Designed miniproteins, single chains, continued (2). Designs and how they scored, part 95

Each design is a single chain, and the fold is of that chain. pLDDT is the mean over its residues in the fold that is shown.

## One batch from the design tools (miniprotein)

Design m7486
Fold by ESMFold2-Fast:
Structure m7486 (fold): chain A 98 residues (1-98)
Amino acid sequence: EEEKEKIRELAKKYAEEMKDLPLEVQRGVADLALAMSEDPLERKAFEILREAVDKLIEYQKNPEKAEKELGFSKEEIENMTPEVRLKAIEKIIDELLK
């Protein structure tokens, strides 16, 4: 449980640091960081972040599903601000770490 909370904190911290980047760029950064990381806990955090970004990219292709599962409007998903993007990624991270 304590390890899971540390992974959640790290993933959310990295998501915040990348929030201004497009999702495809965030995906690339997370993938590169995962490949270069030697710390097991940090590696798990980047893996979760990569999965969250991939899931959000899929939600942008299906805004109706995103509205139902994330509680964001279709307009917010289609015209996502950095702040909405971060909130969506954080919510997905929480779901992945249940």
Scores: mean pLDDT 81

Design m7487
Fold by ESMFold2-Fast:
Structure m7487 (fold): chain A 121 residues (1-121)
Amino acid sequence: SKEEEILRLIREALDRLRARPVLAPLHQPLDVKATGLDKVIPDPMSLDTIEQLVDERKITSVGQFKAEIERMVEQLRDIAYGVDGKISADSAAAKAFPPEAAEEAIRAIEEVLRELEEKVS
């Protein structure tokens, strides 16, 4: 079916994201309680979280997949740049994703999403 083909392409995109070394820290959800980020990032996103949404059929379109990835990217920017000073540079999360690593991760994500969109179009 069309849905099965879309889900296959999304799973291939997830596999490509997992293969990028710069995205290794995003494989599992950030421990927001241990890092003190629970007030800034209440629903931490990860590749495992997005894969679970695909497995549960809560993501059935490329648009829904992109929305969840974009939410993860925004959280990554908040960690790297400390939006509104709410995320301390001394946090374990900020040390794991300095701005240079975050920009590399975002470029890797954008490349994979572009390839996915080309396959669906």
Scores: mean pLDDT 77

Design m7488
Fold by ESMFold2-Fast:
Structure m7488 (fold): chain A 92 residues (1-92)
Amino acid sequence: HMSKEELWLETELALLAMQAAIEKRILNDPNATKEDYEEVLKNLEKIKQQARDLEQRARELGYERVVASAQGLIDEIENLIKEVKEKIEKLK
């Protein structure tokens, strides 16, 4: 019933999703270097950890909708991390 806490978690999650989208743009840049991919990987791991922390907080508060949304973002970030690792390996 605390709409303000749920709204805060939803806005934090939206900001994390925007950060992941920025990293995805760098990942899709045809001129991206190996160093760019390594920075993207580092940033995605940080965003993933923040999303996991948010998921845990939402779960403790019973905000099941926020939990589901956070899980979706984590899955998306894990797919992006896999793509980055594959691109780094290809450049070797």
Scores: mean pLDDT 87

Design m7489
Fold by ESMFold2-Fast:
Structure m7489 (fold): chain A 55 residues (1-55)
Amino acid sequence: MEELQRLERRYRVKLAEEAIKIRKETKDPSVAFKKAQELAKRYREELERDRERLA
């Protein structure tokens, strides 16, 4: 139980950090938003694979 929650937290933190980095490097908010969505999709897929491994 805690293992899955810890995994989800790690992915959320990593995504947030990278999204902030993208925002700082990109002045165009639409470009930053698109890149953040692509990262969110990628991490969501990785998290789902990890969930299946724990199930």
Scores: mean pLDDT 75

Design m7490
Fold by ESMFold2-Fast:
Structure m7490 (fold): chain A 75 residues (1-75)
Amino acid sequence: HMEEIIKYLSEKAGISEEELKNYTPEVKQKLIKFIVENGDEELKEAFYEYLSEKYNLPLEKVKRSIDAYIKDLKK
């Protein structure tokens, strides 16, 4: 499932699968910016699943954290 999520994010956001596998602050910024600028809910949901699986965090906690971060960026 993780490989499918990475492929989807790569194809939609134009970030290489290798960059996504290494998840750096730069990759995080690129993904958040793309989500904010394009309003793609499917991409946002895939990003939540990616972080949940990669860091073994509850999906709901990831959603709250990322949504709060996006809200602060729009300020």
Scores: mean pLDDT 77

Design m7491
Fold by ESMFold2-Fast:
Structure m7491 (fold): chain A 60 residues (1-60)
Amino acid sequence: GPVDETDVNIALLEIEYAIALKHGDVEGAIEAINRFLEKYKDDPEVQKRAEELLKEAKEA
């Protein structure tokens, strides 16, 4: 099917998160998540994924 902007934004969030964690940068991972939460506050799918990753990062 067609790729929508929400799917692209979730993929970009997941890539930034994965890169930060690969380098042991948990603070950078949380900062990236918070940027996506603020920028996409009206996108419920981005919000849900960002909140899931934020919980995971805080437990790491």
Scores: mean pLDDT 82

Design m7492
Fold by ESMFold2-Fast:
Structure m7492 (fold): chain A 80 residues (1-80)
Amino acid sequence: SAEEERRRLLEEMRRLAEEAREKAAASTDPRVKNGFESVALTIELAIEEAETKKWSPEELERALRALRVMMRQAEANAAA
């Protein structure tokens, strides 16, 4: 169902935010730390907006795709 899909996508967004927070906490480089903290905050704000505005599964999938791109960019910057 759409509601089950919506719940799973929100759970995936929450896991991504937790991963970003963990990577920020593990980093000793202030720029890397700030990068992951920024990603985590962006995801957390997106979750709040999604719940407030009752985003569709399609809107959540689009948001999650964009957030994953941001996470990959932060990971690439950390590895440089």
Scores: mean pLDDT 89

Design m7493
Fold by ESMFold2-Fast:
Structure m7493 (fold): chain A 76 residues (1-76)
Amino acid sequence: NAEKAREYLAKAKEALKAGDLEKANEYAQKALGYARKAGDVELEKEALKLAAELALKYGAEKELVEAELERGLAAL
């Protein structure tokens, strides 16, 4: 399982270099699952960090921007 976690982390990083954000996120989530199964806290932290960065840039960031625009309009 630790070996699979490392494999998927490597795939996630390669997908990120290629600009394939959907695959990068998919592989990061798989790496997290395998790291948790292996009980490898350091791999779990690395996978969580990568997944959070991807979510922030391409999922959560969009939601935050929309919320900020709505607050700006409400302040008028």
Scores: mean pLDDT 70

Design m7494
Fold by ESMFold2-Fast:
Structure m7494 (fold): chain A 82 residues (1-82)
Amino acid sequence: EKVVELARELAEAARKSFDEMQKKVNELIKAVPEAPKIEIKNVSDAVNAVGRIANVLKQKGSPEATKAVAEAGRVLAELASK
């Protein structure tokens, strides 16, 4: 539930500014202890970090959290391509 909410907040934050997005990605990393510690310097770093988190959640058997994080990652990837 917490991870799902953070993923939704991340998608919204990414549309506002890089600074807000970076803050939310770091919160999501902290919420998933097994997540890789990636330094977020740009949108591509954020896309990579979110993708890795989704993979970790999938391996742990958290389908709802995996879907939410994957959807947030899709939004970030779309922004990175602009």
Scores: mean pLDDT 79

Design m7495
Fold by ESMFold2-Fast:
Structure m7495 (fold): chain A 61 residues (1-61)
Amino acid sequence: SVEEAERRGRELFRRAYEATNGDVAAGLTQAIEELRADKSLSPEELRAGIEAASRVAEELL
């Protein structure tokens, strides 16, 4: 679902952000790559996940 994709996007960014020692750009790039690698996501779900991850990243800038 779109809601699940958004939740996953936020989770993936949080994990990537921690793994990159607070590098927002690197964390966002990694989260987007992991979302794009998930072949089970529809185009709408992929977009929602990316937008959710991006919103969290923007709040840290």
Scores: mean pLDDT 85

Design m7496
Fold by ESMFold2-Fast:
Structure m7496 (fold): chain A 76 residues (1-76)
Amino acid sequence: KSVEETKRLVENIIEASKTDDPEVVSALLLIAYTLAKKSGNKEDLEIVRKGLEELSKSPDPVVAETARAALEDLKA
């Protein structure tokens, strides 16, 4: 796993959020977040944090709330 793979994953999730089912997008977001947290890599975590901040502004409440919950967990 590399920083480039994490960046690609987050970019794909943001793109999917424009066209895909919100439940699917939320599941992918949680997977990306879990993988970044397991890596312990600050660069991976920062990439995911930026993606979460973007998705927290989603007009879909499921996506936005999932992103906010993950951002709160990253602060702890």
Scores: mean pLDDT 76

Design m7497
Fold by ESMFold2-Fast:
Structure m7497 (fold): chain A 80 residues (1-80)
Amino acid sequence: NVMLDYGLAQAAIKRDPSDSRAWRNLGVALYKLGKYEEAVEAYRKAIELDPSDSQAWRNLGKALEALGKYDEAARYRALA
C-alpha cells in the first residue's frame, strides 16, 4: 500500500532524520506515486547518510531515467 508506505516513511524520518533506510523508503513511495523529482531528492538524502546503500544508488538511477536524465543515471549505475 503506497499511501501507508509513504506515511510510515515520513513518520520514521520525523522520529530520526538520519535514518537512511527511511529516506530510501520515502523515495520508493514517491517513485510509485510518479513523483520522480521528489524521489531523486529522497534517494540523494539516503546516499548522503549511507553511501554504501547500493539499493539507493540503483533506485536513484531508475528515478533519473524516469525524468529522462539518462547520462546522469548511467553514471550512478556505474557506481552500483
Scores: mean pLDDT 86

Design m7498
Fold by ESMFold2-Fast:
Structure m7498 (fold): chain A 70 residues (1-70)
Amino acid sequence: SLEKELEEAEKEIAELNDIAEKNNDQELKKKVAEASELLGKAKEALDNGDYEEAKKILEELKELIEEMKA
């Protein structure tokens, strides 16, 4: 479900934020901030019943999370 995928993304963002803070990684901090903004937009779209928009934003978010892991 989109809800579970957003919950997993939120968890991964939190873990990446901890890594960025511990390493004082300014580039990773910027990407974490971008990911948090996308997560918020996806949750808003889902809350409004706009499942197609939520899914699109989630796909963008997953791509950004993979970039942060590389």
Scores: mean pLDDT 86

Design m7499
Fold by ESMFold2-Fast:
Structure m7499 (fold): chain A 61 residues (1-61)
Amino acid sequence: MEKLERTKELLERARELAEKSGSESLLEQLEGIEKVLGKDPDAEEKAEKLVELAEKLIKEN
């Protein structure tokens, strides 16, 4: 499913950004989305929001 592949790409990006920011909360949210991949229709949107949040944290640090 193309949506799952896109969501995985977003999660990988979010993971890299979260590791750079050192945010444990972002990593926990990322794991939550990974658990519901293909089950939660909002998973892609949640992953996009995580990327945006992680990018903001990196810009502030």
Scores: mean pLDDT 74

Design m7500
Fold by ESMFold2-Fast:
Structure m7500 (fold): chain A 57 residues (1-57)
Amino acid sequence: ALIEALKHEDQNVRLAAAEALGKIGDPRAGGALVDASENDPDENVRLAAWRALQKFK
């Protein structure tokens, strides 16, 4: 599941997961994306998660 990949140790995996979740637009990922956008140590992952959230209606 892509939501699990948001917690991966590799920042590139987390970045890819955030981008993929944004394309899918699954509202079940909303909480995990909010957490990643606020708390992820990598700024690119935080930005990707924030962008993914903007695609949710």
Scores: mean pLDDT 77

Design m7501
Fold by ESMFold2-Fast:
Structure m7501 (fold): chain A 74 residues (1-74)
Amino acid sequence: AAEEATRDRILEAARKLIQEKGADNTTVEDIAKAAGVSVGTVYRHFPSGTTLVVAAGLLQVAEDAIAADPRLAR
């Protein structure tokens, strides 16, 4: 669906930017630009842009941390 496709695009753009420069240095504006959507579209699909950045950043960090240190998964 169009809504799901747009959301997936936003999440993928967020993940790529976080991978490149970190969650703390990634803004909603950067994500919107990378995804090819407006900032308003990002906020429409997520309760807040900050929540999106934090969620995508935590997912990336968690995946990297688990891969680097298996003990963290315990």
Scores: mean pLDDT 65

Design m7502
Fold by ESMFold2-Fast:
Structure m7502 (fold): chain A 80 residues (1-80)
Amino acid sequence: SPIEKYEEEIKKNPNNADAYLNLASVYFLRGDFEKAKEYAEKALKLDPNNADAYFTLAQIYRALGDEEKAKEYEEKAKSL
């Protein structure tokens, strides 16, 4: 599965921000917004200037009904 693939990539390289962001996207598409948020936040912690991680978090917060945080993360992404 895509989840198992990216989890194995993280086991081999725990600093792979892209693998965490890919996991966030897979969980988002499956409707698991809380797990999507967890993985996107891990990606951002590894790469604090990653505009894609901020845009992904904005989309996740919007899906969770938090429009204010969604706008905050979207503006942060645009400032990078």
Scores: mean pLDDT 87

Design m7503
Fold by ESMFold2-Fast:
Structure m7503 (fold): chain A 71 residues (1-71)
Amino acid sequence: DEVARVEAELARAKADEPASLERLTEFYQTVLKLPPERARELAETIVDIALKLQEIGLEFERWVAERRAAA
């Protein structure tokens, strides 16, 4: 079930958000050598975009499932 798969992936991504933010902020500071404030801002932006894309993907899969059920 594609809907169940995407729901599970989104739930895991949301649960991992604090750890992902911390790791991504550290990566931007240590590897890209961004100032702490810029690294945190970029990490927050990227994580927010990634979660929103996963939410859109879930809505799309639900829409597809509803259309198949209605046919």
Scores: mean pLDDT 83

Design m7504
Fold by ESMFold2-Fast:
Structure m7504 (fold): chain A 82 residues (1-82)
Amino acid sequence: SIEEEKEKLIKEGEELIEKGLELTRKGEELIKKGEELKKENPESEEAKKKSEELKKKGIELEAEGGMYIMLGSSLKIEAESL
């Protein structure tokens, strides 16, 4: 039924949003760790390189998280249209 399809889309959308939020939080943590590493070791070339790698990984996780949130939100909107 339309009602069963609506409930399924809402549940799947909520699960995707939750996953996206977790990835975004993890990405923010990595970016912060990268910034702290650079701040604590400003003269270290190794620390600079590791900081850049952590920031890049964090940005990638935030982007992935944003995509999951967008997809989940789209499923919830589609459900409301049924």
Scores: mean pLDDT 89

Design m7505
Fold by ESMFold2-Fast:
Structure m7505 (fold): chain A 88 residues (1-88)
Amino acid sequence: MIDEEIAPDPNAKELDAADIFMAPLESQVKLVKAWGAPEEKAEELARDIRLVIADAIFKGIDVSKNKEVQEKLKEVFEKYGAKFPPIV
């Protein structure tokens, strides 16, 4: 079984978007799969999410509070066949 040693964010519901972006790719893939992403698209979805979050952080935008960024994330999720969940 996958060891929880790579689960610094076992409480993904309590993470902000910056913590998700800084998490290892494996943790991000697990998170998006938990949100309903298909396995073969989870890595691409995680990468696209990282790009949206990185751009927002670089511009000083709070990803979890900015409506435009949330809409971009929703589009990314829908593009890969996943439904955008609420991020805390």
Scores: mean pLDDT 63

Design m7506
Fold by ESMFold2-Fast:
Structure m7506 (fold): chain A 90 residues (1-90)
Amino acid sequence: AADAEKRGLAAVRAARETEELVSQNKWDEAAQKVAEILEKEFGAKVLEYKVETVTSDGQTFTRITVKLEKDGKEIEVSITLAPAAPRAKP
C-alpha cells in the first residue's frame, strides 16, 4: 500500500539524516530528529519515541521507535540503524 511505502521511505531518510548523530552516540538527539522528520512527513502528532539497544550474535543494533497520532489513529514506525535484524529465536 502507498502508506506503507511512504512510511518505509520516511524511515530510511530519517536513518540517513541521523547517521552522524548515531556515530557520535547522540541517541537522544537522533531519536528527536527522527520524530521531527516523521511528524513533518505524516503531518501527525508525535506521541512518544524510544531508543532501544538490540544485541544479536555479539553485534549491537540501535532501534528507534516513534508512535504518531493522526485523526485518532495511531501509527508506529520503527527504524533500525544497522543491517536487518537476524531471525529472532525466543
Scores: mean pLDDT 67

Design m7507
Fold by ESMFold2-Fast:
Structure m7507 (fold): chain A 85 residues (1-85)
Amino acid sequence: MSVKAKITITLSDGIKTSINGTVSSKSDKTLNLTGTITSTGISVEGDLVINPTSTLDASSILSKLSKGETVTFETVLGKVTLTPV
């Protein structure tokens, strides 16, 4: 399953990056993203590793997004917010 979303990554120092793209499941705690950084137009692909302390897994996140729900969770990169489009 893959879902279109706006991906906002907030680093621990407060710096934000926004990506418009598609999110899919790679594993129970890993999402793959493919998209474009909104400020630069640069294409990106990468993995979002969900923090093990999170109650959310990749399947539950994608299910919520497919229902039009915004999902926020912690990763090693910082706080990630996925907004359905």
Scores: mean pLDDT 81

Design m7508
Fold by ESMFold2-Fast:
Structure m7508 (fold): chain A 60 residues (1-60)
Amino acid sequence: SETLERARELIREGRYEEAAELLAPHLVAGDPRVEPLAAEVVRGAGAETVVRLASKAAKA
């Protein structure tokens, strides 16, 4: 997926919040392909960043 490739680029650049925003709708949808990328964001920026942005996407 082009979206997942872009998220990997953002993670590589240390842009974890932007990567989390890009991944959040896919996390809410339950796409298993985003789990490894979400784990990298958690490792770099903390679990609360992923949870916050996934919750925001779920409310939209």
Scores: mean pLDDT 74

Design m7509
Fold by ESMFold2-Fast:
Structure m7509 (fold): chain A 110 residues (1-110)
Amino acid sequence: MEEVRRLAAEISRLAREAVAAYEKGDFDKFKEIGRRMVEAARRLVELIREKYGKEDPELQALVDSLEEAIRRLEEAIKAGDYEAFLVAMQEVLGLLSDLLDKLEEIEKRK
């Protein structure tokens, strides 16, 4: 759980840094930070699948939704589509919040 929380915090920080880079006109830095955000989000998905498996249907649905949002985020970054990036970023951050709440519920049942 601790490593999942750290990755979620890193993704949130990278999201803010990517927006700041774009608003300053640093498009190369925006794309670099965006790629790091995608990598951190994919690592988080792998950790959740490894630790919690596919036993909880609600958790599995959130993980599957997060993978789809990460795919859209990566495509937006590759295309340099900032509007698509913002939409996908908000989806990723919302799904991370829901996932953390679900994981806290699971941990409290132990």
Scores: mean pLDDT 83

Design m7510
Fold by ESMFold2-Fast:
Structure m7510 (fold): chain A 82 residues (1-82)
Amino acid sequence: SEEAKKKAIEYLEKAIEYLKKGNLVEAGDYLGLAAVALSGVEDKEAAKKALEYLEKAGEYLSKGDVEKAIEYIEKAKEAVEK
């Protein structure tokens, strides 16, 4: 739904904000909320691509590469935006 898409984008933007502040716990919470919101997106191909980017972002976060994680979160956001 358009509401699910809007929520996913808002949560991804919040995750980026908290990562830039060094708050990894809050950022992780918002990434989880974004993944749930993405499951409600009607464009299943866009949602799948965004989730693949979020998986890459999580991989970089586990390695401490916050800059690369933010790049992949931005790619996830772009995948669901028009």
Scores: mean pLDDT 87

Design m7511
Fold by ESMFold2-Fast:
Structure m7511 (fold): chain A 88 residues (1-88)
Amino acid sequence: HMEEERREMLERIQKAASKLSKEQQEKMRKAVEEGMRHPEVARRQLSGVGNAVALESEDQSEILRAVAEMNETPEEGARLLLEALEKV
């Protein structure tokens, strides 16, 4: 059951990220990597980048939802996001 939820979250992030430009994906990846040392910072940076990219980005909203799910386990969420971005 938990395994299904992890796969769903990974797929959601991957599909949303694939709709972003590679530059936006790279910025998110770097923000996550840097913020793994400070989970709170990673969360804020992802939100900030999304706001700067596009106010009308539905893909950004999906990624933020996935980040909200990750707040239970910041390390696991960061790893999943990095894996999703690497596949794209």
Scores: mean pLDDT 59

Design m7512
Fold by ESMFold2-Fast:
Structure m7512 (fold): chain A 95 residues (1-95)
Amino acid sequence: SEEKKKEEQAKKYFAKGLEAYEQGKYEEAVEYFEKAIELADPLLAAVIYLRLGDLYADQGKYEEALEYYEKALELAKDDPAMKRLVEVAIEELKS
């Protein structure tokens, strides 16, 4: 189905974004994460926004990191485990 194809493609872009992030290729990681978000369901999008927050935090770009963490929280409102992960990331940003 079209939905299944979008899910598979979103996961593929997310994986490529994570690989780029692990290699310190931040611009490439952002491009893949943005492509993944366009195709992702809300739960996967929340995970990707959390990773975008981490990526900007790693660069000392704390305002951008907070904006992405806030987007992740909005999408994770009905997922207590995901919400807690984002809240921990926000607290670590202040440390």
Scores: mean pLDDT 88

Design m7513
Fold by ESMFold2-Fast:
Structure m7513 (fold): chain A 69 residues (1-69)
Amino acid sequence: NAYELALKEVQAQMLVIAAETLLWLGEPPEQVREAVDGAEALIDEIKAAGGTPKPSLVARVAELRARLA
């Protein structure tokens, strides 16, 4: 299960990078929200499985969510 958690963390990081890039490019907010929603879902799955998501990853997702409010 350690492999699955590591994969989810990498996927969440990729979605955060995508969301940050889309936001910087001024892309439609719907695309940015989709990426942030996906990253949040993966972080929740990591927590539900007893994993600890990187604090920096959690902080970046929170910052993106705040910027979309």
Scores: mean pLDDT 85

Design m7514
Fold by ESMFold2-Fast:
Structure m7514 (fold): chain A 80 residues (1-80)
Amino acid sequence: MEEERRKREARIELDIIKSFLRMQKWLGVKLSEEQRREIAREVQRLLDILGADAEERAAVYREFAELLGIPVSTVRRLAR
């Protein structure tokens, strides 16, 4: 089933992005505004594929805000 495969791949990709950001934070690497914008847009794309509801989407944005060291409102703005 194509939809099920796409959702499985989206979950894996989201986990890869989280792992990458945790590593960058641990190394003390500060991402550029453009890199943060690209990541926020990619996260939004993956959440759309997963059919995430408002609560699930909000939880993921909070997690990424913590990993990126920016406010949740900024993550939502960058994802647009």
Scores: mean pLDDT 78

Design m7515
Fold by ESMFold2-Fast:
Structure m7515 (fold): chain A 92 residues (1-92)
Amino acid sequence: SLLREAAILYTAGSILIAGAEFEEETDPERAKEMYREAAELYEEAGRLYEKAGDYKEAAEAYRKAAEAYEKAGDLEKAKEARERAEEAEKKA
């Protein structure tokens, strides 16, 4: 099930965000890597939601990916993820 796979990846991304927030003061480089991994998980969840036709959930996943990429310092990927969120929202 695409929806089940997307939900698992979204949840994994959320867990990594919590871990990254915990690591920010102690190991900021590790926190950035965790934010990047979370962003990639959210981005893949967004793609799976799009394939399933769940554009509302896809938009939310892409927005979460953009926020995580911004925290990782990947501004170009953050912009791309935001644009994907806007496109998905138009189809919702």
Scores: mean pLDDT 90

Design m7516
Fold by ESMFold2-Fast:
Structure m7516 (fold): chain A 57 residues (1-57)
Amino acid sequence: VEEGRKAFEAGDYEKAVELFEKEIEKNPTPVSYLLLAAAYAQLGEFDKAAEYGRKAL
């Protein structure tokens, strides 16, 4: 989560997606799904953002 958050805050959304996906594989949490959804939204991948946002619920 922390490494992905740093990439997201730096504006590297492609790297943020990669790091959040690895974190979810290791330890899935509502927060990690929400952050992955936010990263996809920043990339314009709104369908994926909606899918992962729903998984965060």
Scores: mean pLDDT 79

Design m7517
Fold by ESMFold2-Fast:
Structure m7517 (fold): chain A 58 residues (1-58)
Amino acid sequence: MEEAIEELKKKLKELGYSDEDIEFAVNAARRLLEQGKTPEEAIEAALKIVEDRKKIRS
């Protein structure tokens, strides 16, 4: 679980997302994991959320 969160943080940082966007995505992923989602599903959903935020700003 924590390994999946660390991998998500690293991926988002390498893609150039802000610390605020990374924190938001990590919080969303943790919440999804608490709801019983798999690590893969939580990471995928969190990545989509932060990508949608980027589209609004572009």
Scores: mean pLDDT 77

Design m7518
Fold by ESMFold2-Fast:
Structure m7518 (fold): chain A 62 residues (1-62)
Amino acid sequence: DEEAKWRALISAEELGLSEEKVKKLLEGDPKVAAEIARKLAKRKDRSEEELEKLKKELKEKL
C-alpha cells in the first residue's frame, strides 16, 4: 500500500531513524516497522491533513 509506505517514511524521518533503517522499512522489514510503531504509540495521533502535508514535503525532499 503506497499510502502506508509514505506514512512509515514520514514517521521514520520524524523519529530520526538512520538511512539504513529507512531502507529496511521500505523493503518491508517487520522489525523496523515494529520499532517505529512502538515509538509512535508514545505520541499523539496525527490528523490525516497533517500526514498528507508531511507526505508532500517528503516527496519534494526525495
Scores: mean pLDDT 62

Design m7519
Fold by ESMFold2-Fast:
Structure m7519 (fold): chain A 81 residues (1-81)
Amino acid sequence: VEPLIKALQDESEFVRLAAAEALGKIGDERAVEPLIKALQDESQFVREAAGKALAIVQDKFPEDVRKKVEEAIKAAGKKEA
């Protein structure tokens, strides 16, 4: 998981996108906060992949993930709060 979390900060948007997708498939709770940060990524593709990955992780760990995901979506989606 650690190498994939590090890959979310890679210079290449392609590497970051692949890392987000892989973290979602693994469904490790340690990926939650790095994936939430990836929702703020400069690349639309990375943001979309991070959102999908968080949905998968939330399904596995709803109690640990739901509030953090809701907070991140509010911050990223509206920027008014």
Scores: mean pLDDT 71

Design m7520
Fold by ESMFold2-Fast:
Formats: structure tokens, C-alpha cells, sequence
Structure m7520 (fold): chain A 76 residues (1-76)
């Protein structure tokens, strides 16, 4: 469950970051996915947080939408 939620959020951040040209958020999202492959959920979560912070500086509305998506997945 947690791994699947983190992967879904990381992929959505990566897609949004690529569309917005936010190379910093792209790099953090890629690091999150790499750590998920290694089973390091703690590091993956930290990289997702860094990616979302970077993304929020470029487009706060998109970052807020992804945070809402993450909350809905955690509630399911």
C-alpha cells in the first residue's frame, strides 16, 4: 500500500515537473522512484517532499493538486 501510493505520487510529480520544465523537481522525483525500486521508502518519501517543494515554487496550484491526490490515496 505505502509503496504503491509513493510510486503513484512520484510519477505524478515527475509528469507535472516535465510539463513545467522544472528540472530540480524532475531530478528529485527520479531519485524518489530509484529509492522505491531499492525498497527505501523513507528516502523515497523525503525525495517526493523535496520534489513537491521545488514544484510549488514554479506552480503552487499543481503542487497542491498532487498533495490532495496523495491524501486521497492514503485515505483509501
Amino acid sequence: ARREILEAVARRVLEAARELGDEEAVEYAKQALEHLRKGDLESAARYIEQALRALSRVDGAVAAEILRFASELQAA
Scores: mean pLDDT 85

Design m7521
Fold by ESMFold2-Fast:
Structure m7521 (fold): chain A 74 residues (1-74)
Amino acid sequence: SRESAEEALRTAERDLEEFIAANEGKISEEEIEKLRELLEKAREAIRRGDLEEAHRHVNEAQELLKEIVERLKK
C-alpha cells in the first residue's frame, strides 16, 4: 500500500540520518549522495503511485547501506 511504502521510506531516511551521524567523516560524499538519490527516487515513485518501484528503490538503498557498513568494519 501507499502507506506501507511511505513508512518504509521514512524508516530508511531515519536509518540513513542515524548512520551518517554515527559515522561522521567516515563515509564518502559520493556514497551519501547515492543513498539520497535512491531514497529520492522512492519518493518520486510514491508520488506517481508506483508502489512497486518505491519499494525497489528503498530496498536498493538498504542494500547499499549494508555494503557500506560491511566496508567500514574492515
Scores: mean pLDDT 83

